# Designed miniproteins, single chains, continued (2), part 10

Each design is a single chain, and the fold is of that chain. pLDDT is the mean over its residues in the fold that is shown.

## One batch from the design tools (miniprotein)

Design m4316
Fold by ESMFold2-Fast:
Structure m4316 (fold): chain A 96 residues (1-96)
Amino acid sequence: LLREEVAALPEEYRELLRELLSLPTVEEIERAGKERMEELSKELVKELEANKDNKDLQVVLKLVGEALRRIGDVETAILVALQLRRDGTTLEEVEA
């Protein structure tokens, strides 16, 4: 399951996973993950606000779809990092 989840992540989010796994404790990974999600949320809110008056529903729906996908990818990277740290496994062991 974890191996399949790691393989499904885009390279950008695999780098996030490696960064999170460089942190020594689960608590630090949770904190860093929360900060990344808050930064992403602010970026996505700005993108949506910039298109607030856009009457083209297709453009707005694409932005919402991309936002949900990015949130899901970051959340998956954080959850995988937390699980790997709790289990004491490395990313290399999961990919081997």
Scores: mean pLDDT 74

Design m4317
Fold by ESMFold2-Fast:
Structure m4317 (fold): chain A 83 residues (1-83)
Amino acid sequence: MDKALAEMREALERLREALEKAKEAVKQGDYLTFSIHGAVALSERSEIDLILEQLKKQGIEPSDEMKAIAEEADAILKELVAL
């Protein structure tokens, strides 16, 4: 569980970084760079989903912090698609 939580925290941080880079790319009119960072964000969100799915398959209930990370990741993706 501790390793899974650490991996989810790292994925969320990379997702936040990808959103910041996507925002800067849009500000500069660089939609190619935006698309690259958008793909990175989707990859990091998928990693969070895979971790949660593996925990459920092992009969481990996700912690409240893990659920909060997934909710924050969804909020970041919603902000990304609105750019």
Scores: mean pLDDT 85

Design m4318
Fold by ESMFold2-Fast:
Structure m4318 (fold): chain A 97 residues (1-97)
Amino acid sequence: EEERKQLLLDIEVLLALVEIFLGISKIDYERAKKNNDEELMKFEKEHIDKLNQLVAEVERLLAEAKETGDYESALQRAQEILDEARKIMKEYDEKIK
């Protein structure tokens, strides 16, 4: 029970990190929009759409874990999703070099 509570908190932290990346990408999109950078806007829009999908997937995993009690599998998948989000953020950094 205490272990399950810790796993739940760990998944919630991973969700918050993916949501932070989504927030950063939305800020970057608005900056590109103000600068009329259509190429960068398109690039960021695609990343925002992917990050929105990843947030929704972690939210679904968290809901399923609460129903099934399988927090360990949910945590592992949430970690994989965070790694995917980090790769998306790295692609942006490479694009704006």
Scores: mean pLDDT 84

Design m4319
Fold by ESMFold2-Fast:
Structure m4319 (fold): chain A 105 residues (1-105)
Amino acid sequence: SKLLRLIGLVLRVIGLVEDALALARAQGDAEIARLLEEARRLAGEVFRLALTRGDYDRGIAVLNDAIRGLRRVRRHLLAGDLAAARRAAEELIARLRAAIAELRA
């Protein structure tokens, strides 16, 4: 079921955001924490739009891309590279916003 896959992916995104938030907060970077909270909100909006429009394939593709983006953020946080982590988080937000605009069209 594409619906069950979409649900599983949004839950995975939420889990990855929580992991990255814990790392960002432990390192004291309030800006990366803010960006990760925004990414969680935007991922929820992608899920909602995919459901309301019935566009499960796009929702699945976008959430899989978000998982890859969050893994990049986490990798940079684990390396202590806050500048790279912030850039990766900003790129993730930009990609999510672009995907939301396409889902709304």
Scores: mean pLDDT 91

Design m4320
Fold by ESMFold2-Fast:
Structure m4320 (fold): chain A 88 residues (1-88)
Amino acid sequence: MSDSYKEASRYAMRLIMELQSKGIEFPFGLVSSSLVEGLKSLGAPDSNIEAFINALKELNKYSKLDDVPSETLNKFASALKSIIYSQK
């Protein structure tokens, strides 16, 4: 049951790396093996985590980074920024 979520999380991590190369930073360095659990460990608000989970569900519709529309990618980046800025 977690396979779709696991694939989305792996894909999201790759997207985070791509976004960092474009000047969007996401804090790493968590011991958690799960992306969502890592975000909880950062103390992100539940509302921001919910927005991020919804963005991951949209990414589940795509198997490749290159197939993701710019609008979907920007929405995911906005969700990540929301989590980051809620910590700072």
Scores: mean pLDDT 57

Design m4321
Fold by ESMFold2-Fast:
Structure m4321 (fold): chain A 58 residues (1-58)
Amino acid sequence: ALEEALRELAEKHGAKFTAIDSPATADGIPAKTYYLLKRDDLTPEEIARIVREAIARA
């Protein structure tokens, strides 16, 4: 749900969406997925606001 919501928002706002999977390590660090949204004319704060709205909708 979250990944799809972020992908839809990226398309709607003309932003680049990238998902990066980090596997679990032998040291006990759990697997994580990082989501990146980028658009040159938007600040990180504006992107965070858009993402927060997507999470609320998802």
Scores: mean pLDDT 69

Design m4322
Fold by ESMFold2-Fast:
Structure m4322 (fold): chain A 77 residues (1-77)
Amino acid sequence: MKEEGSGWKEDGVYVGEGVSEDDNGLKAVATVRVDEEFRVLGVDYSVSGKGKPVDQNYAIGRALQLAVEEVRRVREE
């Protein structure tokens, strides 16, 4: 399993991206956007590769969690 996160600020918006990939190539990517007043502006996610529904949902959940952690990190910098 591979997990990574990245976060940045663009034009007053804090952006977090999370990636969760299993050993079978099932990959989920999530992006969370939060404004300067700490309101969620948008959440987007995608999943690719082969997997059972439960594994897809787990990967999406992990990617979302990593994206939120990255938003928090960038906001605290």
Scores: mean pLDDT 81

Design m4323
Fold by ESMFold2-Fast:
Structure m4323 (fold): chain A 64 residues (1-64)
Amino acid sequence: MDDILDSFQRLADDLVNRVKAGELSLEEAKELMDMVIKAISKRTKDPELEKRLREIKDEALKKA
């Protein structure tokens, strides 16, 4: 679980930095994060993990 959360946090931070640099739109970054969360949730079927991933996404998007 921790490795998945760390990997997703790094992805979220990278996407936010790319939005700030003008390389991605906020909408594109959100869609990419949503796709990753959906893929992980479908595979793991862990509601707690899904909730934590969504929280990371929401916090990252607030910083963009």
Scores: mean pLDDT 82

Design m4324
Fold by ESMFold2-Fast:
Structure m4324 (fold): chain A 74 residues (1-74)
Amino acid sequence: SKEEAAEAIREAVLTSKNIGPVAGVLAAYVAKNSKKVIELAEQALKSTDPEERERLAEEIAEYVKNEVELNPFV
């Protein structure tokens, strides 16, 4: 579901050290419109402010729920 995809991506953004794991989760769940998610995730990973990282992770989750096309095999 979109909720599961959003949660998985949000968690990856909050727990990952670099973009690789985030891109992997995106590849599993998202068929189209992942560019904005990658851009926001890169911004979150560069941030040393926990509040900004959480805000960006939440923005990503909302974008995933509303704008991306999910992989039909998930």
Scores: mean pLDDT 76

Design m4325
Fold by ESMFold2-Fast:
Structure m4325 (fold): chain A 97 residues (1-97)
Amino acid sequence: MSEAQLEAEIALSLLRMMGAILKLDERPPTREETEAAVKIARRAAEAARASGDPELMLETARAIEEVARVLEEKGSEAAREAARELREIARELREAA
């Protein structure tokens, strides 16, 4: 495993953990929390691209799409804006795979 692949797998794990935490939280996320989620997803996508592994890129895109789905279900405007950005990040990553 390359260092880039290891970084990508760690980022994917953190992204999945974030999605689970957001789903369990009864309160809608704050704008600051939604901005942090987008930043984490963007970093995970960059790490996946750097790995050069198409399967890891597709799995990361899928995890980002799940975070977007969870945020959209929270129903706040900030969460919906973040969900739109996340879907775009996932789409670009999927196209690069």
Scores: mean pLDDT 84

Design m4326
Fold by ESMFold2-Fast:
Structure m4326 (fold): chain A 60 residues (1-60)
Amino acid sequence: MKLDPSKFSKDVTPEDARAEWRRLRPQLSDEQLARLGGGLADPKDGGEAAGLIAAIRESL
């Protein structure tokens, strides 16, 4: 799955994304984890963080 820039949110920090990932990860199936790029759960900046949060929410 590609993270779409249109889902970018500048309000999301890498720490917020990690917290949301840890909260939602137990709800994700193996298929959903694969769709998110094999556990790209360590974003480096706010853009990656926002993309990860958007992808997780779309996958649920």
Scores: mean pLDDT 61

Design m4327
Fold by ESMFold2-Fast:
Structure m4327 (fold): chain A 72 residues (1-72)
Amino acid sequence: MEELKKKLKEALEKLGYKPTDEQIEELVKKADKNGDGKLGDELLDFQKEYGLEVDGNLDRINLEKLVEKLKK
C-alpha cells in the first residue's frame, strides 16, 4: 500500500501534477482492495478497473487516465 502510494505520487509529480494526499489515498484504496500487500496483483486489478493497459506498469498512458479520475 505505502509503496504504491509513493510511486503514484512521484510519477504524477514528474508529469507536472500535484495530487493531494487524500486523492492518492483514494486511488490506493481502489488498487489495494484486498489489503494483502501484494502490489503486483492489486496494480493489475487497478488497471482493469480504470480501463488502463494491463501490463503491471504505471506508464504515461496509465497516469493520464488516473488524472482524468482525479478531476472528479
Scores: mean pLDDT 62

Design m4328
Fold by ESMFold2-Fast:
Structure m4328 (fold): chain A 112 residues (1-112)
Amino acid sequence: DPEALAEALVEEAKRILEAEYGRKLNTLEEIIDFLRELGKDALADALEETVAALRAGRRPADILRELAPRGDVGTTIRALLSAALERLGRLDTLDEIIAERKKLAQEVRENL
């Protein structure tokens, strides 16, 4: 369900921002506006684009691949999207590359 995944991504972004800044956010528009208030325009643009792409029915694997060259912004949105997919129990429908990247990230954290 494209809408369920888009909503899960928004909820992950909301949870992190509310935990870090103590500010209650209810809608995607409020999240985007808040990110822009923080000077995080590139992150706001990437989040808005990713939510729109998911709602348009684009495959999560294709979106994750397109985010890879976007540096820290791309890494942040990929982490949020991966968390949303995990929460919906859709990790078993992800491609093997995404699963391997998640394992690599965990191994790096354990070795630091």
Scores: mean pLDDT 76

Design m4329
Fold by ESMFold2-Fast:
Structure m4329 (fold): chain A 62 residues (1-62)
Amino acid sequence: REEEIRRLWEERIELTMEAIGLAVLIIANRDDAEKVAELRAKLDEVHRRADELDRRLEELRA
C-alpha cells in the first residue's frame, strides 16, 4: 500500500513537472500559433495521464 502510493505519487510529481515545462513553453512561444497548438496537445495528454493517476491515488487513500 505505502510503496504503491509512493510510486504513484512519484509519477504524479513527474507529470506535474512535465506540465509546468509545457506551460512555460506555451508562454514562450505564444506568438507561434502552430507551436502553441502542438504544445497544447501535449499538455492535454499530460492532464489526461494526471487525471487517471489522481483517480488511482484517491482509490488507494480513500
Scores: mean pLDDT 80

Design m4330
Fold by ESMFold2-Fast:
Structure m4330 (fold): chain A 91 residues (1-91)
Amino acid sequence: MLKVGDRVVIETPDGKKFTGTVASVDEKNEEVGVHIDGYPAEQVDTFKKEGDKYVVVESQTPEVPVGSVIVGLDLEGEVEEGLALIKEALS
């Protein structure tokens, strides 16, 4: 499940990808607020859980419209750190 501070990858309906940080989680309404990288911190887009996916229901970011989906965690930096740690442990 998503937590505040999680890095996420968002895919728009036109196939563009953005990264962001989970700023808020509302477990009762199954909603998360995400701050998109490169936009002001006060611009938080609301994603609602629809089945196994989180979909934008309220957009403050023009390039991340309603219908954009969280497709996974942004592990770009953490995967490299995790692989380096495994390589050190196996040496």
Scores: mean pLDDT 72

Design m4331
Fold by ESMFold2-Fast:
Structure m4331 (fold): chain A 80 residues (1-80)
Amino acid sequence: MEKRIEIARENLKAKGYSDEQIEKFVEALREAYELEAKYGGKAKITMEYKVDGNKKTVTLKIELPDGSVVEKKIEFELPE
C-alpha cells in the first residue's frame, strides 16, 4: 500500500500539483485501497477524468461486491 501511495505522490509532484492537492488525492486513494483490502481485493476501483479548461476533476468509483458504489470526487486546477 505505502509504495503505491509514494508513487502517486511523486507522479503528481512531477505534474506540478501543490502538496495540499497531492495530499487530498492521496487520502482518497488510500481510502479506496483500504476498502479494496477490506473486501479481499473484490472491490472494483475505477477512475474517471474530466478536463474543462484548466480544471481537472477526478472521480474515483469503488464498486463493492454487493453492487453498491462509493464515489469520491477530487477537483484540481492544472498548473496552467
Scores: mean pLDDT 73

Design m4332
Fold by ESMFold2-Fast:
Structure m4332 (fold): chain A 88 residues (1-88)
Amino acid sequence: APKTLEEAVEKFRKELEKDPGDLSTVITLAQSLEGLGQREEALAVFEEAVEKNPDNAELQLALGVYLETLGQHDRAAEYFAKAKALAP
């Protein structure tokens, strides 16, 4: 239900403040936002996580995967290349 997703967003935003690089929290928060139809906010969650953790290959890969779901293939390829460079 939308109300449950809103509660999930609040919870996971607070968890992400404690650990900005936690991949599982980033993914779960973004999925909750997408469930609410807030795709731009979901994208912003991945972008901010990568910005705060630029050397984290898993976060760069996760952003690339999400960009693919948005049809942003050129941007996705850029982040896949960055992830591969960090964890060849």
Scores: mean pLDDT 84

Design m4333
Fold by ESMFold2-Fast:
Structure m4333 (fold): chain A 73 residues (1-73)
Amino acid sequence: MDAEIEKIRAEVQARYSDPLEQQIAFAGEVLRLLGASDADVAEATAILRRAAARGSATPEEEARLAAILARVA
């Protein structure tokens, strides 16, 4: 698992030069590795991108992220 996480990090760094896009892509790939559905990964990455643009997440976005994490944790 740890070796696979490091491989995902290296692949994301190779594909994206922007640190924010690297963090978002890395989070999405880790969720996939943990067994999240494509729909959950898409929702989580969209929430992270919107929250980063505003500098904060809304309570509704936090609740949705927590629900996605609970399904894979």
Scores: mean pLDDT 79

Design m4334
Fold by ESMFold2-Fast:
Structure m4334 (fold): chain A 92 residues (1-92)
Amino acid sequence: AMPAAGPAGEAINDISAAPSIEELIAKLRELGVPEDIIAAARDAAEQQGLEAAVALTLDLLVARLEAGEELSERARAVAELLAALRAGAAEV
């Protein structure tokens, strides 16, 4: 299945603009992000703040996609768009 860029772009913006760690976690769960990534985001937010948690979450999603590990369809769409943006191949 080919995910629409719009919903994935909105998800990236929602994650990046989350006003609290609780709202970040809620968005990650809504997207079906693996619980170990959510746990890492909580740890990063506690130690380094919300911006570090956001950055780590996005990095871990791309790493999971590149490793061929399981992601939900929505989390995969976000990871694919992030990888394409990093490669200069897509816009959000």
Scores: mean pLDDT 76

Design m4335
Fold by ESMFold2-Fast:
Structure m4335 (fold): chain A 61 residues (1-61)
Amino acid sequence: MVVTLRVPASAEPVLVRAVVTGEAEVLASERQGDEMIVTVRTPSEEAARRLAEEAGAEILE
């Protein structure tokens, strides 16, 4: 599953941990002040939703 997330910059460690543990793969990222727009590949839609909830992020796709 590929999704685009709007992630608060303060939650970047949560995203980094997901990448390191293999729960997500970052395909693209853009820093926008206090936010990041990040496109990630996850193993499922449920995994994408859990990552968004943990990071306090909004799913854009």
Scores: mean pLDDT 79

Design m4336
Fold by ESMFold2-Fast:
Structure m4336 (fold): chain A 73 residues (1-73)
Amino acid sequence: DALQKARDLSKNIPPSVRDRSRLLSDYQRIMLLPASVRNQLFDKLQQRMPLSHTPLTPDQTDRVLRLLIDISR
């Protein structure tokens, strides 16, 4: 479930992420998009940065969220 994965990423943003508040705000904006648009964005994200089965590092988490936001623009 792409929505559940996105929620888990937003909850687990490390304190070391400089602009955490801005990332959370942009993530909320993405969640307001129609389901079809959100699914397309998550598909593009998976193509550009396939998620590892291991836990993401803080840097990987930041990169994933920034790519998602960039794709949504």
Scores: mean pLDDT 60

Design m4337
Fold by ESMFold2-Fast:
Structure m4337 (fold): chain A 86 residues (1-86)
Amino acid sequence: MEDSRLGGLYAIEGAKRAAKAGGNPTLATAGAISGAGAVFNAEHGLPGGISARSGGELAQRAGEDAGDKKARELGRKGQEYGEKGI
């Protein structure tokens, strides 16, 4: 539960950073939405690991598109914590 929530938060932060750095807005938006879904699910006792992992992957791709290493790392952490929540 906490891992899925933390993964979702990392996905949201990675997506926000990627968007600010000029990354693909569709990937960044999808990553933020998926990450928010992971946080929502975790707070309501629902599985969020897959949503956090997917959000982190999208945030990482948006970060790569932006050339922002930190956004990429945040997306990777979203994936790692999401995987632990599965």
Scores: mean pLDDT 83

Design m4338
Fold by ESMFold2-Fast:
Structure m4338 (fold): chain A 95 residues (1-95)
Amino acid sequence: MEEEELKIAEEFSKIELAADGETQIKLGQAFLTGFGIGIKAYEEKLPREEVEERLEEEAKKFSEELNIPYEHALTALKAGYYIGVNTMKRIDELK
């Protein structure tokens, strides 16, 4: 994993461990949304700028709709995104 990916994974884990059960569910929804974006970005070969804009838009939406801090929503989305991209890379490398 790249250094940024590891840092985001560590930050997300700390946020989840500090959160109550209700907030953990909301963060999980953001993570799964990021995971889906990662798969789509890999398959469609989306530019980094377009991916960043989409993650920021979704983070703002989760923050406003679910009443969680924007930075926490963005971290969850980025964590999901990196796992999604790496999952697709692993599948592609196997055959």
Scores: mean pLDDT 83

Design m4339
Fold by ESMFold2-Fast:
Structure m4339 (fold): chain A 68 residues (1-68)
Amino acid sequence: GVDAAGAQSAAASLGVSVAAGAAGAREKYNTGMDGGDGDAMAAALSRAVGKPVSREQAENAAVAAASG
């Protein structure tokens, strides 16, 4: 299940790191990939943070972002 508090903490940590340096990269991938799919989100986050991000992790981060 999705833990909103844990996912929000993870999304905040990723969001701070990703947003500061990867806002443009995220927009580029969203424009190029139509980032409405979990796989596209995971790929964009992987590129932004330089590490593989799972589909489930990307979806949890999106839920946390919507909740906070």
Scores: mean pLDDT 53

Design m4340
Fold by ESMFold2-Fast:
Structure m4340 (fold): chain A 56 residues (1-56)
Amino acid sequence: SEEKLKKWAENAAKAAGDLLGKPPTEEAKEAAYRAILENPEKGSSAGLQAAMDALR
């Protein structure tokens, strides 16, 4: 569901923030959400990478 995907995207952004020592941003959450939608088989992995890229 959309709600679940958005929650997973938020979790991915938080994980990326923890790894980079930065707070998650709305941009990172949105990037993670789009990545998960476009790469369903990679799910959380795609979301994490997109969030990390957005936070740099």
Scores: mean pLDDT 80

Design m4341
Fold by ESMFold2-Fast:
Structure m4341 (fold): chain A 63 residues (1-63)
Amino acid sequence: GAADIAAGREVGERSAASLLAKGLDEASAQEVVDVAIRAGEEGGPEAAARAADRLGTRLLNLA
């Protein structure tokens, strides 16, 4: 629902800001937000946080 989307977006945006500070590019940071929103819809804020962390770590490891 809308609340789950909002929660996922908030988690994703916070994760993206941290990853941008670590050198991740803006397009990759946006992907982190998008996956956090999707994971949040399915499993709530903890799922959003895990999805954002997993993707962010993978993207940073490629840089």
Scores: mean pLDDT 81

Design m4342
Fold by ESMFold2-Fast:
Structure m4342 (fold): chain A 69 residues (1-69)
Amino acid sequence: MLSEEEKQKIIEGAKKGVEQLVKEGALSEDAAREALERAIEGALKAKTVDEATKAVAQAITEALHAEGA
């Protein structure tokens, strides 16, 4: 079962990832906020590291798709 510490580390990774994408101009601030919210929701309900990682990747991919990437 995914621990709260593991969830926090995955969430921190997601935050750094979306911040980097905003700096690179790949995501707007609004898209980054939406991606982060979805990533946090997915990570919090995940039972395994793999589920949490997939949820984060899916949230970022959907945000990039919304920006026309």
Scores: mean pLDDT 79

Design m4343
Fold by ESMFold2-Fast:
Formats: C-alpha cells, structure tokens, sequence
Structure m4343 (fold): chain A 65 residues (1-65)
C-alpha cells in the first residue's frame, strides 16, 4: 500500500516518509519508532510514531504480532 494512500497517517508524516524514500507502508516494518524519528527528524515522540505505524500497518492489511 502506497504511503500516499494511507488514511491514518497525517499529511506531514506522509510527505516526510516519501521524501526519505519510504514509499510503501510495508517499508515501515523495517523501522522502529526510534529509527523512524531519527531518519525523518519529526517532532513526534516514539510513542506517537509507534501508534501511527501500527495504525498504518493495520490499514494496509499487514498483520501485527
């Protein structure tokens, strides 16, 4: 699922992900919330990023264990 198609991710997060070369929601599985924070330099806490990642992965139909 393309990042641009996500309904759960905020617009600014989508733009930052695409700018960093993260084009598919599935690519978020390669990152921890801490890694995502350092790569994207976003003003979100790791807890906020974890929630966003989980919501987006669930929306894309990727099972979370």
Amino acid sequence: MPVSESKTLPEDVKKKLEAAGIKEIEDLTKYTPYHLQTVLKLPYSPEELLKMMHDALKEAGIPLS
Scores: mean pLDDT 77

Design m4344
Fold by ESMFold2-Fast:
Structure m4344 (fold): chain A 94 residues (1-94)
Amino acid sequence: SLLEELASLSEEDAIKTLEALIKAEKDPKRRIILEGLMVALLALRAGESLERALAIATSVVRKLAEEEGFSEEEKREIIEEVRRQTLELARLLA
């Protein structure tokens, strides 16, 4: 749903949509995932490879999850969720 919407929007509108969702999100895990998606979307729209977009997005969310004090298990779950959503977003943008 969200990924299909983001893929159908212009870059500017997709960014605005994600910024609004991030600002409104009260759950820190969900906020970090949305921030990872924002980074992935920007990289993919800039013409970066899928591998590069994944590397950048997962690096950002790993750092944010560490700063929030999440456990190693929770960090792995967040990273895996961002990876899954980035792969799906890339498929929808192709």
Scores: mean pLDDT 88

Design m4345
Fold by ESMFold2-Fast:
Structure m4345 (fold): chain A 94 residues (1-94)
Amino acid sequence: MEEIIKRNQLYLGLKQAKLLAERHIKGENAPSEEARAESEKLIAEMEERIKNGEEVKEEELEELKEKALELIEKLEGKAEELKKILEEDIKAIE
């Protein structure tokens, strides 16, 4: 049970960080209303999955990790704090 919750929380964290990184790369300095709404949907989805006892599949987590690593490279010279968040989230999965 604890492992399922931890995995789902890591997945959610990476998805949120990825969304924020993508918005920043597009020249947005802060989360827009759309980014906030998308983040809220991700939270609601994860809460429903946790409630149902579902696990984030290993494939989904690996794919998200790969995307997060790509975004770290694109954040060079930008959003240092967001880059650090992505690195910490990736390290937590290892």
Scores: mean pLDDT 60

Design m4346
Fold by ESMFold2-Fast:
Structure m4346 (fold): chain A 72 residues (1-72)
Amino acid sequence: SSEVRSELESIAGELKSLGSSYVFDPSKSISENLLDIEVELGILAIKSAVGIIKIDFNKLEEIEKRVKSLRS
């Protein structure tokens, strides 16, 4: 749906602002984009936890909840 696509693009932009190189890929399925986003969230969480980057974990948890909602 257009709502799901808009939310995926919003999440991709937020991930990019947090230091991810990820961008939404319209040639992939919604499920594939959601999986790519989950991988990127994991990478950002690990980098933050080991002190490579400074990220608000509450922001990562917010994005993860939005991703889980889109899978429902």
Scores: mean pLDDT 80

Design m4347
Fold by ESMFold2-Fast:
Structure m4347 (fold): chain A 97 residues (1-97)
Amino acid sequence: LSEYISNGFLAAIELDRLKRNGQLDTVSDQQKQQWQQDIDLGNLSFDLISASFEARHGRDEDAEKLLKQGELNISIEELKNVKDEEGLDKLLKEHLE
């Protein structure tokens, strides 16, 4: 999960750099799509970690809002049954298939 967030952040920085310098057209559509996918996966991973934190503290409504924002078909019950980051990574991968 942390790796996905880091990759998405780096992709977002690079896209912003190219946009600010007027160089966005120098990059292939395939590369832009890959960076956007990295950003999207990073955002999903961040939302899932945040939802897990909220659910752990009894803020189920805030957790559900974060899961809905990421369009993750994960129940609060499934989320509360996860004990560590490896479990969250597995849960994310199972719901992206």
Scores: mean pLDDT 80

Design m4348
Fold by ESMFold2-Fast:
Structure m4348 (fold): chain A 113 residues (1-113)
Amino acid sequence: SRAEVLRRLLAALRAARAALEELARQVEAGEISLAEAVARFRAIVEELEALIAEAAPHLSPEAQAVLASFVETMRAELARAEAARTPEELLAELRAAIANVDGLAAFLEGELA
C-alpha cells in the first residue's frame, strides 16, 4: 500500500540520518579519511536513490516532484563533498545532507497524516 511504501521510505531516511550523523562525528574526530568518508556518503546517497526510485511510482505526482528535488540536492551535496579538500568542507556537506533528509522525512510524515 501507499502507507507501507511511505513507512518503509521513512525508516530508510531515519537510518540514513543516523549513518550521516555518525559519519560527521567520525570526520570531526579525525577517525576517518576524507576519501573513506566520501565513499560512505556515496553509498548512503546510492541506497536512498534506489529506494526512492522504487517508492516513487506508488506516490502522488506532487510527492514524486519532492523526491526528484531531494535526489538532485543530495547528488549536488555528494559532488561538493567529493571536491572537499578539508574535513570542514566535507562536514558542511554532511550537515546539509542531514538537513535535507530531515526535510524530506517531515514532508513524508505529513503525507501519512
Scores: mean pLDDT 90

Design m4349
Fold by ESMFold2-Fast:
Structure m4349 (fold): chain A 73 residues (1-73)
Amino acid sequence: SEKEELFKLMLEAAVRVVVESGNAESAIQLLETLLQYGFSEEEIEKELKKLAETTSEEQQKKIFEVLEEYKKK
């Protein structure tokens, strides 16, 4: 569905922003936008962690740090 496609594209964009620029604020803003579309925090965390597993160990660490910052807000 279009909603599932949007979810995947926005999560991929968040991972891309973290991996390429290290911009945690921009990535968190994308995750917050997904919440506004009705995706749960648990769904966002689960799928973000899956995407992180496809990256290098160094990039996974950066992604998990952003996820921890997101959860604290």
Scores: mean pLDDT 80

Design m4350
Fold by ESMFold2-Fast:
Structure m4350 (fold): chain A 100 residues (1-100)
Amino acid sequence: SEKKKELLEELETLLNDALEKMKTIKDKEKLVEAFKEAAEFVIKFAEKEFPKYKEAIEKIKKKSEELLEKAKTLSAEEIVELFKEWKEELIKELKKLLEE
């Protein structure tokens, strides 16, 4: 559990760094691509570190796919805010898995 907590803190740091980089991107297509890369990294992380929580992982995957489609209809500023909201909710959900 302690090692998984450390890995989650590392993931949170990486996602915070991604958010800061996204704030500097003006190209909407590059923002959507950055969001997609972050989502794919998170799904791979969850599959590796929480393999028994298949239902939770599928929920994360589905939510990420829905948000990526939504991002295509948004402005650059709105994509950054959407990523921030996704990041906060994702970290909260992953922390709950560590409490089980």
Scores: mean pLDDT 83

